# Designed miniproteins, single chains: the designs that were tried, part 61

Each design is a single chain, and the fold is of that chain. pLDDT is the mean over its residues in the fold that is shown.

## One batch from the design tools (miniprotein)

Design m2113
Fold by ESMFold2-Fast:
Structure m2113 (fold): chain A 90 residues (1-90)
Amino acid sequence: SMEEERKKQLIEEIEVRMEHIEEAVEKLKKYLSEESKKELDELLEKYKKEINQIIEQLKNGELTVEEALEKVRKLDEEFGEKVNEIVDKE
């Protein structure tokens, strides 16, 4: 169905974005203290867990594509703000 195709495309897009975020985090870690690296790793683990929960809710029909996009946007914003807070302490 059109709805199933939209869900599949969104999941693939989220997975590609996650890979890019993981790569960006690994590059950023080279410039951080050991304490900040740990905080960033914990932040990334939490972010990945929450994104995977959204993916599962999409697959199970608990979220619409629009609702999932809004949740991902909010998580992206929160993640970016917390990354900036970690970097600003260096």
Scores: mean pLDDT 88

Design m2114
Fold by ESMFold2-Fast:
Structure m2114 (fold): chain A 70 residues (1-70)
Amino acid sequence: MEELREKVEEILKEAEKEPVLSDEELEEARARVRDFAANSEAATEEEILEVARVVARGVVSLKKKAAAEE
């Protein structure tokens, strides 16, 4: 679990380099990954890491879409 948590944090830190994401949005991304891991007892490390990547990219994509709606 510790190594998996470190890998997830690395993925989220890469998203943090994007100036589009706020601290609150990064915390929400972390919470989503944590919730998936907690609710999916049988989830593999690959699945948890993939969710972390999808969530990070999803937050950026949604932010861009919201800006485009203007």
Scores: mean pLDDT 64

Design m2115
Fold by ESMFold2-Fast:
Structure m2115 (fold): chain A 55 residues (1-55)
Amino acid sequence: MKKSDITGRTDDIVEDPLSKDGSYLDKGSYLTLLRAHKMEELKTLTPPTEEEVLA
């Protein structure tokens, strides 16, 4: 593969893997992936000053 558009898309988890995936349904894999995506998404939503304001 030279330049796959897939990598560019998978970099951003905006499509909700749960709705699309759910096919591989793997305890470890599913949980780990879901956590990573959710955590990253929430982190981007939160303002940069959250750390300063909160802590």
Scores: mean pLDDT 51

Design m2116
Fold by ESMFold2-Fast:
Structure m2116 (fold): chain A 72 residues (1-72)
Amino acid sequence: MVLERVKERLEKLKEQLENTPELSEEEKEERLKEAEEIAYLTYVDREKAKELAAKEPGTSALSDEELEAIAA
């Protein structure tokens, strides 16, 4: 299930950011917020995102990093 995978991915990302003191608090929040927003959009438009990836992954609106973070 996409939602379950996304949640697990976000939880790992959060843990990784907490263990990275080099990043500022604002940068950690920005990364998490961005991932959560993309995850939410993917959850709502899961079918559209899947169809877009199936048609032509190279022309996807999502970057490789974003796609990996949410589709994981």
Scores: mean pLDDT 60

Design m2117
Fold by ESMFold2-Fast:
Structure m2117 (fold): chain A 74 residues (1-74)
Amino acid sequence: LKLEVLRDKFRVGESIVGTVTPGAKVTLKGPGVEMEIPVYNGVFQLDTSQLPPGKYTLTAEKDGKKVEKEVEVV
């Protein structure tokens, strides 16, 4: 299982962009937010304009395997 993110920090209004093993589920959890991010052909993108600034955990899950990455919205 692979999870890669373009950067570790994003400004509010930028998109969190990354790649994941195709077929994996990606979720974002942080201050008052827990959501699934749609994945298309191993690529995901989430607009941060509606996210509170803070630290978030991206979790990729497939076939009982799990990988986490921390990102920050500033």
Scores: mean pLDDT 78

Design m2118
Fold by ESMFold2-Fast:
Structure m2118 (fold): chain A 62 residues (1-62)
Amino acid sequence: MKLTDEQILARAAAARAAGLSDEEIVEWLSKEYGLPKDKVKEILEKNREQIDAEAARIRAGR
């Protein structure tokens, strides 16, 4: 993939902070970056705690 897993996590956290659902984040990343939906879903599931913590931090700053 063109993005590293860390770059995918950072983008997913920002999207979640903006109020997107897991399904919306998967669709967005798959469409914009040409990533397989299953791969994006696996990364989100494996790193859910990290994504949620970072999204909460971003939202707290808003």
Scores: mean pLDDT 79

Design m2119
Fold by ESMFold2-Fast:
Structure m2119 (fold): chain A 107 residues (1-107)
Amino acid sequence: DEARELAKKAGVEEEDFKTVERALAQEATAESLRIIGDEIDKYLELKRKDPNLPEEVFKKLGEEANKKGLQVIDDADKKLLDIAKDKEKLIKAAKEAKEKRKEVEAL
């Protein structure tokens, strides 16, 4: 809400703010899922090398993936707030996010 309030005070259009917020949330979600996938792949590789691998190894990898995923989300929120403090950065980020979305949808 702080980032949204800063954007409004700076006279930034709601649509531009929402475009940046959505783009950062999508990137953070994709990164978090990639981290989880990498840890699953590590577990499967270890399991192939040692079929008697303890269940505790899987639990530890899962806990580590969760911590890393939460950090990515926290970092995205921090980045949004930093962008919201600068009107020029916010407008530029919104333009870049819109262009990136169009390119992905055109694939």
Scores: mean pLDDT 78

Design m2120
Fold by ESMFold2-Fast:
Structure m2120 (fold): chain A 74 residues (1-74)
Amino acid sequence: SAEEGKKLYEKYPASKHGPIPGLGKKFSREFLRDYLKHPSSYDPTGEDFVEEGKEVLSEEEIEAMVDYLMSLPE
């Protein structure tokens, strides 16, 4: 759920940089899921999420974070 995704995002070290507004309006759920798994494949600044945390997220955790990102306003 979006609420669970928000909790996961806030626990992630990169959450201190704030949420990314509008992603759910510009990108598909599939794109956001893949981006969270492989951010460096899409954006060199993806290191802000991966390198700080170096965390391995489960598929369910990734889906929850995608739900949260899709729920954000622009």
Scores: mean pLDDT 58

Design m2121
Fold by ESMFold2-Fast:
Structure m2121 (fold): chain A 88 residues (1-88)
Amino acid sequence: SMEEAAESDAKIIEKFEKDLEGVVRGIAGSMARAGYTDEQVELLAKKLKEISPELARKAAEAFRNVKMDTPEAQRVADRLAEALEKEL
């Protein structure tokens, strides 16, 4: 039934939301390991906003709330959050 399909979809969305923290940790960690500068982070954020303003908005919130294991990765996460929130 449509109701059963909607319940299954809701569970998949819930898993995506829980997995989002892991995804943003992975992205910020990878960018930090690749030596991304603040300028490179801001350029990537600008590109994401041009491709999908909705995804940029969700990503901004996720990066703002993530706690990283290294200062370098935390810098990337914080800068991504700031750049993605700009003009949203």
Scores: mean pLDDT 77

Design m2122
Fold by ESMFold2-Fast:
Structure m2122 (fold): chain A 92 residues (1-92)
Amino acid sequence: AKMLQPGTKLSFVTKHGDAEVKVEVEVLESTETRAVLRLTLEATKGEVTIVFPTPEGEVVVTLKEGEKKELLLELERKDGVLTVTKLEVEDV
């Protein structure tokens, strides 16, 4: 599969039971072995808890209705698998 070009933005809404989250993905860096993504998450309805596995442990992100959080994800391809190598979370 082709990697996404830097500067590509994707926006979608995901439903989790009675909760809705607006997700915006921006590709900051993309190669065959590495990607850096900026995710903007907004809980438009209800509350959602998202768990991200990382090499440093699990990062738990809880979004209450009306709350926005920005995530910076660094991904590396190792042995044919994309792995999260770093995750940073900021309130917006």
Scores: mean pLDDT 76

Design m2123
Fold by ESMFold2-Fast:
Structure m2123 (fold): chain A 87 residues (1-87)
Amino acid sequence: MLYEVTITVVTEPEHAEEIKEKLIEIASKYGEIKSVVIREVDGLAVIEIVALVEEKNVEKLIEEIKKLAESTPQIKSLSIRVTKVPE
């Protein structure tokens, strides 16, 4: 069973590429990356990654992303949305 996992991170623009690379590295270990978007909003960078992830890997992905956010003071906010893909 596949899930669509959307990871949204807010950071300062100078850190956006470094954080994006780390997020891609983690997400690609657990699933297939479908899109990567960086938007600039009110002088901040908003990084959105969408990955298709097998059910058994969803929790592992979420845990590793949360650990990255906890260890990376440049990450101002983290949001994770998980949606089941219809069969």
Scores: mean pLDDT 86

Design m2124
Fold by ESMFold2-Fast:
Structure m2124 (fold): chain A 65 residues (1-65)
Amino acid sequence: IGTAIGLAYHTRDADAIREILQSLVDNNVLPSMSTIDLGISAARALGDEESVRLGEELRRRREEA
């Protein structure tokens, strides 16, 4: 997961980042906090507000777990 997010960030592929984060939300997968933070940081750097929202939702779920 973290490797996939890192690759998408290097290629400036905001759509790939959104698809990864959306898949985690839809399948109720809670990755590590470091992976969530990586996703949020990559989404913010690429300016994809929807991906930031998805990452923040994963972070909220992780904090409540």
Scores: mean pLDDT 77

Design m2125
Fold by ESMFold2-Fast:
Structure m2125 (fold): chain A 93 residues (1-93)
Amino acid sequence: GVLGLSEELAKELIAELEKHLADPANYKSSLVPSGMDPLSPETKAYLYYQLGLLYLNLKEEEKALEYFEKAIELAPDSEIAKEARELLEKLKK
């Protein structure tokens, strides 16, 4: 997998990220970098990008592509969007 994580660990991280995205006002994920606003589009883009990487580790390429596209849509001018676009190009080939 892309991250070299075990299937169990990847699923645990996905569950934590999904909890944050479902209720960002009441949940502080340990995967959100300190100093980032958990309600900002940039933070959501970062979390979608991480979900894409985790789904790639599980070999769920279609879900990974969906999350990379969501990250790009939320913060198209960010470094995260640049990384997501590079991964999308590689996966579409």
Scores: mean pLDDT 75

Design m2126
Fold by ESMFold2-Fast:
Structure m2126 (fold): chain A 66 residues (1-66)
Amino acid sequence: SAEVVDYLVETFGLSRRTAEGIAAFLASTADTFSPAQQAQFLRREAGVVLSPAQVSELAAFVREHR
């Protein structure tokens, strides 16, 4: 969703393309990986540090705002 993308751009200084990729990753992997596993992948692959609670909230928000 645009709101999650804007949040990621503003909070972490990411490019819009990178933020869109993260939002899509969070939504598409929510049923496959736990929030803790999603947080670990984002830290390793994108250098973005989010708590499992933040990941869970953002993934839910992206899924609702399609």
Scores: mean pLDDT 78

Design m2127
Fold by ESMFold2-Fast:
Structure m2127 (fold): chain A 56 residues (1-56)
Amino acid sequence: MEAVLTALRGTEFEAEFADGRRYRGTGVRVDDETILGTAVGANGETLAVRVRLPAP
């Protein structure tokens, strides 16, 4: 699942999806363009997420 990063602090991030929903999760930056991690939805569901950073 792809999302736009809105905040990143250490391993914690916030990301916004195309429908305007924001999720919070934990992840690791694996390169200059990608964070891989997990986000938790409103119902406690765990989602594997790939967050795309702007290219340098």
Scores: mean pLDDT 67

Design m2128
Fold by ESMFold2-Fast:
Structure m2128 (fold): chain A 87 residues (1-87)
Amino acid sequence: SMEELFEELKKLLEELKEAEESEWDSLVRQIGHVLGELMKQLSPLQQRELLQLWAEFMDKLKKAKTKEEREKIVDEFEKKLEEILKS
C-alpha cells in the first residue's frame, strides 16, 4: 500500500540522517527503489512533483556540509513528499 511504502521511506530517511557518508549511496538507492514503487500509484501530476522534489533533494544533499544541514534537508523532503501523497 501507499501507506506502507511511505513508512518504509520514512525509516530509510531516518537512517540517512544518522548514516556515515560511505552508507549514503546504498541508502539513496534503496530510497529510489521505494519511490519507484510509489510512482506506480500516483497521478501524472504527483509523479512530476515527486521527480522534481527528488532532483532538488539530491542536489541539496550533495551540498550539505553538516549533519544539521542534512537532517533539515531530509525533514523538508519527507514533509513535501507527504504533501504530494495527500494531494
Scores: mean pLDDT 85

Design m2129
Fold by ESMFold2-Fast:
Structure m2129 (fold): chain A 94 residues (1-94)
Amino acid sequence: MKEEEEVEKKIEEMKKALKDPEKAKEKAKELEELTEEAVRRLEELGEEYIKLGEEEKDAAKSSGYRLLGIGYRVEAEVLKKKTEEAIKEVEESL
């Protein structure tokens, strides 16, 4: 959620810069870098929770950890796609 909020904020900043093509391009690069770091952290969290689920002997807790891990992986994929679409939209508007 926090990673998605930071990406959404950068997307809004990029869209506000549309009147200045150079500034919009710079904001797009910042957004790409921010998203790459956010995706990496979400993937790391996903892997950590999947491992916790594999090591957990209690079936209910194991399922809970695995579900959290899957959730982080899905969030990483959604965030990547959202950023790619936003950058494309801005580039097509310039």
Scores: mean pLDDT 80

Design m2130
Fold by ESMFold2-Fast:
Order: C-alpha cells, then sequence, then structure tokens
Structure m2130 (fold): chain A 71 residues (1-71)
C-alpha cells in the first residue's frame, strides 16, 4: 500500500491505546512488510513482532489470530 495507509494504521493503533512500538509495527505490517522483515528492521525477534501485532489488533477489536494465520 501507499505510505499513507501505514501512517493511518499507526495513528489508529495509538488512538486505540497501543504503545508507540506496537503502532510502528502495525503500520509496517499493514504497509505490506512480513513479520521477518519487521523483526530485522527493528532488531527484535519474530515472536516479539507477532505479539505486538496481536496486541494492537486486539485493541482494534480484532483477534489477530485470523490475520496472523494468513501470513
Amino acid sequence: GLGGFSYIAREAALLAGASERQAEILGLYVGGESLEEIAKKLGISVGTVRRHIREALRLGEENGDEISKKS
């Protein structure tokens, strides 16, 4: 997607109560980056990226598991 979609996802996550790191990770994920690419970019584990995405999606009234299973 265009950079604007990643920005909107980040801002929405912050408004929903996500941390700055969770909002950044969700923005990158919505922008089309894989869990592995995000983990490498931020210097964290894939498991940590997956956890932050689940927590951000839960705050957005999504289970996270449905989207994570497709990736």
Scores: mean pLDDT 70

Design m2131
Fold by ESMFold2-Fast:
Structure m2131 (fold): chain A 81 residues (1-81)
Amino acid sequence: MTPEEIAEALVTGAVGYDDLTDEQIEEVRKLLAERLGTTAPPSPVYRIDWEKLFSKEEIERLKKLAEEMGATNLGIVSLLP
């Protein structure tokens, strides 16, 4: 799947965090950071609300994963509670 398809699947709930590889999560992170930070003006339609898609415990796991990936693009991190 392309990073855009993965982001859409996460928003719709068709794919969960456990279904994604570290590489796929990194690609989605890069896509969101680019759209929110550098390539497009901020728009609600380009944001993934991780808190609404995942439980509090799953959000903490995603935070740890983002930190392990270097968290250089804060696009996804800024969407976490």
Scores: mean pLDDT 55

Design m2132
Fold by ESMFold2-Fast:
Structure m2132 (fold): chain A 74 residues (1-74)
Amino acid sequence: MSEEEQLKKVEELEKQLSDPDVEVREKAVQELGELAKNGSEEVKEKSIAALKKATSDPDPRVRELAKQQLTHVK
């Protein structure tokens, strides 16, 4: 996946963080976590920002997953 493709994926996942379905938001957090670990500098930065937003999610499972993903990035 190119950097441009990864940036497009982050944008899609950010939209999914606003989905009414908790399961969709949980999957978005997991994929953002992968991009935060393995992406380029810009992809990591944007993915981390999205994960930080997810730590304020109304569902505690989404918040816990986002927090866990953030502990695995430098």
Scores: mean pLDDT 82

Design m2133
Fold by ESMFold2-Fast:
Structure m2133 (fold): chain A 100 residues (1-100)
Amino acid sequence: SPLEEFIALVQEKEAEFLEMIEKNASHEELLKFVEEFRKEVMEFMEKHNVPQEVIDRVEAAFDRVAELIRKNASHEEIAKAVEDAARLAYTLFSEAAARR
């Protein structure tokens, strides 16, 4: 199902990002990965006709992660922000799917 595929996508990308943090990846590498993660999430949501208001909220969560990386925030703060963004994406996509 689209929900199962979305959960798998977000979980896989979140796990890869957290592994990069554990391996002490640079802020430049983390920024590149989070923008690719964002793109894949946005494309998936648009393909499955998720409401624009939901897409905007998830995009805002990724903007917060990118801003923390650009401000050279700690890896711990960045990790928490990406976990929060992933959780928001799962919740909102699941709620949108349940309305269909």
Scores: mean pLDDT 87

Design m2134
Fold by ESMFold2-Fast:
Structure m2134 (fold): chain A 96 residues (1-96)
Amino acid sequence: VTTTTFHAGSAGLAAPADRGPITVTARFRVSGVKGKLTATATGRDVDTGIEMETSTKTVEATEEEVTVTLTVTLHPALTTAGSTVAIEVTGTVETE
C-alpha cells in the first residue's frame, strides 16, 4: 500500500467581531485515483497561529471523479477581531 499526501486547497477569511461561529464548507474533486481517500480541513488564525476545528472525511476513490465536502466551524473565542483565518484542505490517498 502506497500513501500519498497532497494539498488540495486553501482560502482566507476575515473574522469580524460581530459574528458568531463561522461555518466554512471546503470542497475538492479527485479524478484518476483508485483507492482510499482521506480529506482533512483545518482552520487557523494567521495572526495568533491558533489552530481551530479539524474536519476529516474518508471516501473510496475510483477512477472516476469524486467530490468531497468538508465543513469547518470557527469559534469567535479562537479568533481575533479583524484577523485573517486560513482554511487549509489536505488529502491522503492509499493506492493498491
Scores: mean pLDDT 65

Design m2135
Fold by ESMFold2-Fast:
Structure m2135 (fold): chain A 100 residues (1-100)
Amino acid sequence: MPSKEEFIEALEEIFKMPREDIEKLLEEGYSYEEILAIAYLRFLPEDTSAADIRRLAKEGLENPDVNDRRQRIAVLIVEAAKAAKTSVATLLEKWRELER
């Protein structure tokens, strides 16, 4: 795994996620995998549900030849949630809390 600073810099550069949000999540005890999944959620519409993410991930896995950005992002979110031993619904709630 990268260092804390390398992780923060990568999320700022690639995902345009504010450093303050990343540092806040780290201070609240969120894992790198959870924060990465939250960063991916930012590329989906605000009204995207956990059911929509699961559907998109299934479609992406069943049709890998279709280069759909939302399906690819949904697969990455589901994989990150699995690695973090959490649910997509839990990560989605955490992301929406940051938007408040």
Scores: mean pLDDT 77

Design m2136
Fold by ESMFold2-Fast:
Structure m2136 (fold): chain A 60 residues (1-60)
Amino acid sequence: GPAAEAAARAAAPSGPAAASALAGYWQKGNGMTLEEAARAGAELGGGSVEAARAGAIKLS
């Protein structure tokens, strides 16, 4: 939810950690598949798709 997104952005505003956290949020909030969320998180956070996928799994 919004609190989780805000916490993710505050804790890691850029790079692989931000990509991972945002991917998890987008997967849960928007009904995205893991791959869709990972790609979106990586692009938005500026990290790798692999790091974003790992973060999405951890937050799931």
Scores: mean pLDDT 62

Design m2137
Fold by ESMFold2-Fast:
Structure m2137 (fold): chain A 98 residues (1-98)
Amino acid sequence: ELPEYGAIWGIELEPDEQKMREAGLIAQEIAAQEGAALVIVDIETGKIYVLDESEETARRAVEQTVKAAEDHGIKVLSTGRISREEALEIAKRVAEAL
């Protein structure tokens, strides 16, 4: 059973496996520093999701990840708060992977 998260923020990147792996590691390190609960890296779709009970914590982790990724030459296509509907689908996918 996956806990309910108050906020999910997403980052869309160029769909390159090597750059996605690098961006995923950056996101995990920054999320840990900011105290975010969970990071999900979807290499195949070029998406990274940051989950936390606090929207501010999730948003800060995303903003810092974008800056670090861009500093490493990784193109960020979009960022934003994920809808409740999309959040439930992401949570379901994570629960099925556990």
Scores: mean pLDDT 76

Design m2138
Fold by ESMFold2-Fast:
Formats: structure tokens, sequence, C-alpha cells
Structure m2138 (fold): chain A 67 residues (1-67)
């Protein structure tokens, strides 16, 4: 499974900051990697979904996929 790059983690951190959520780059990377694994997508595809649907919607889909 492909792991998120530092650049992708930084983009996620920036998106989270716009939503008022403060995370480190390491935390953002872990979150992106977890969503990618849950959804069976690449980290890049997960980042695209967050940009299109928003973080809350993608998180909900990831939780439903694990269950």
Amino acid sequence: VEKASREQAEEVKELLEKEGIKKSVEEAKRMLDNYAKALNLSPEEVLELIKKEGLEAVERRALEAIL
C-alpha cells in the first residue's frame, strides 16, 4: 500500500487549519494513510475526495468501510 508523501500531508494539514483543526504533519499523514487503507484508495485519491466532498464526509465513508 502506498504511503502519503510529506507534500500530501502538508496539504491535508492546510485543509484542516481552514476547518479550525490544528494537527502536526505527522498526524495529518497518519490520518490520510488510515483513510486510504479504509477506502482501498491511494493517499492522492483520498486527498482529492477531501477537496471535493469535505473532511467530514470522507471520514464518515472511511468509518463505514471499516465496519
Scores: mean pLDDT 76

Design m2139
Fold by ESMFold2-Fast:
Structure m2139 (fold): chain A 74 residues (1-74)
Amino acid sequence: STAAKLAEIEAAIAAGEAKTFTIKGTVTASGVTATVTIEYTLTADGVLTVKQTRKVTRDDGTEETYEEEATTRL
């Protein structure tokens, strides 16, 4: 679960460890398929990068892609 992965990131931060997690989910409803990929990258020097990619595909073949990225020094 997302909460479990966040807890692992918090533990890695407390331990001063480098850690990478990827969470991927796909949802299909009412002729729309959405795939969400969230990648968490923590470096040993305390830089956390969170990258989210969302791809939406509709029954008419229309595709939309959204990408968000945030980097924080801890």
Scores: mean pLDDT 75

Design m2140
Fold by ESMFold2-Fast:
Structure m2140 (fold): chain A 98 residues (1-98)
Amino acid sequence: APAMRKITLITLRAETEEEALEGAQKLASYAQKKGAEFIFVETTGRYISVGVETEEMAEEIIEEAKKLGLEVVDTETFEGTRAQAMKAVHQKALELAK
């Protein structure tokens, strides 16, 4: 069975769709540089949905997002697998597209 992890889902908003796409790419790269074992990012319009496995990484992503001029809309935490984290990120993106 896949390992259960503490997942933080972060919802961010940019001023434009282009800034959301650029912000998503920068946040994914930043997390990789910080040694994140897992990050999943999806964009819809001006919104970015981010899933990470640790509270420390969630805090780092939030701080970097603020430096990039992104608004932190919401944060949610749950226990799940990486597959469930990816599903949650995708579901949040679908909800924001409405």
Scores: mean pLDDT 86

Design m2141
Fold by ESMFold2-Fast:
Structure m2141 (fold): chain A 84 residues (1-84)
Amino acid sequence: SAEERIAELGREIEEILIELGEKAVKNKWSMDELLEEAVRELEKRFGPAVAADFRALLDALRAKAPQEEIEALGRRLVATLAAV
């Protein structure tokens, strides 16, 4: 079901975030280094479209883009993830 697929994707993303968090502490990464590694891990696991959409969302958040733009980019990322 769609609900089971969303739950599976949520678990995979949680595993990536835990692993990246552990590496960030061990290697004393900056926030920028952590985010660049997050983009690389998403590309490896879900492909370049997911990585590109995630980068676009991060760039919009950093630029303090309008809420409507951030929400649209978030929906795009979810749709791209659901297509994997």
Scores: mean pLDDT 79

Design m2142
Fold by ESMFold2-Fast:
Structure m2142 (fold): chain A 77 residues (1-77)
Amino acid sequence: MAAREEALREAAAEVQAIGRAAEPELLAAGPEEQRRIEIRTAERGIEVLRRAAEENPEAREELERVIETIREGVEEL
């Protein structure tokens, strides 16, 4: 139980940190730059989640679902 929950918390914290780091740039950016920042932020988040899924088999299903959701968002950008 603990290993899966811990892995999900750690992955979520890293993804949130990436998003927060991009927030000032997003708020100051124009539309074209906002799209670029959003795509890069999403790609970075996917990298974190992929690594977490590989390192934590117990959390793999949930992490893969989150990755799929992010990919769908990126495809719309």
Scores: mean pLDDT 79

Design m2143
Fold by ESMFold2-Fast:
Structure m2143 (fold): chain A 118 residues (1-118)
Amino acid sequence: SMAEERLRRIRERMLAILEELRAQPSAHIVENEPDLAKYPNILDVIPNPVSLSSIRARVESGEITTVEEFEALVQQMFENLKKRYPKDSIVYQDVEELQAVAERLLARARAEEARLLA
């Protein structure tokens, strides 16, 4: 059906965004959630950890079906990192650069979703 084709194309776009972010030089910052054994108090700083891997799992399982839901998780991932690292750090700068890439890709995804719904 047209609805099934739309969901498939939106899913493919979301997965493509995750792969593009994974291809960035600083992707290791966002790929996996923090190791709780290495950082036992991290949940006090970021109570809702989000990573590219956890977002990918939720897209592949069908929990996330809209660009809006996907964008909210990507934004939460970057907000978590900005709480974890000092604003004057190299890691924080890398987070801002990755976020700029993500925002550009998300804008294209929203435009594609709008066309598929028309």
Scores: mean pLDDT 86

Design m2144
Fold by ESMFold2-Fast:
Structure m2144 (fold): chain A 67 residues (1-67)
Amino acid sequence: MSLDPEKAREVVEALVAAGLSEEEAERLVTRFVITGDPEEFLRALLAAGLSREEAERLVRLLLEAVT
């Protein structure tokens, strides 16, 4: 799957604002591009310490980036 580069950067910035490092954020986005699995992305965010509400907002932002 592919993401719009500008929107993908916005997802990384939002993940960093939520408390992830830039490296962690980029790794999670890259993994989503490989797997295409938003549920795995959601579970990874929860494992990183984000609330379900925050994780669900970030999943929506990520899905908006899909081209």
Scores: mean pLDDT 82

Design m2145
Fold by ESMFold2-Fast:
Structure m2145 (fold): chain A 66 residues (1-66)
Amino acid sequence: MSVAAAEGSEASVTEDRAVYHGRVVAAPGETAVLPEIVAEGWEVTVTVTRLGPDEAELRVEARRRP
């Protein structure tokens, strides 16, 4: 049984922008679950930075389309 922990995560949401930033610890082949900040009419960018063999920094940014 695998556990993905997002420690020190922070989320910021406004009318036209949402940002999630946190760290995820997961072994290779594990699935990490992200908060649902995506809705129809949004553009989403996900950036993943590997910090170690089983640790990564995750940033999710969503912007509303005009």
Scores: mean pLDDT 55

Design m2146
Fold by ESMFold2-Fast:
Structure m2146 (fold): chain A 95 residues (1-95)
Amino acid sequence: MEAEQKIEELRKRLKEAVKLPDEERLERARELIEEADRLAKELREKGTEESRKAALEFEIIAGMARIIIGVLRAIELNKTLSKEEIEKLLEEERK
């Protein structure tokens, strides 16, 4: 099915995105979410067992991309701490 080819394409794009620098990774993850959400919605509206299964696969891909965005945003928020402050916290955790 065309949906199976698109699922494989988006999975490949997700794997490639995690190798990119943070800014490009964030942008690619957002693009994947938009496309996967749109495809999942269209497939859900078709109401067949096959379309529901394909929709779930796209929903999983979108979920994984959202996790990547969440992690990158958490890292960015932690950049408010200086490298010296982070190293000091890590040193205090060493027994």
Scores: mean pLDDT 74

Design m2147
Fold by ESMFold2-Fast:
Structure m2147 (fold): chain A 68 residues (1-68)
Amino acid sequence: SRRERNLEKLRLLGMILRVPVEEILNAPDPIAFIRRRAAELGLSVAEIAAYLGYRSTRELQRDIRALS
């Protein structure tokens, strides 16, 4: 399902960011959390989105928000 695919991408995102996926989902602002963590690791959010198969950072953000 779409939700299962989104959860799998979130799991992979957690591996890339070196954090448990629960920390992303439980953050008060998961998008801000992702941006901060990517910056700490010297990673581009745009490159992460592309690696996960998204056309844009906006699409990544939409799917993260859908997972709450």
Scores: mean pLDDT 81

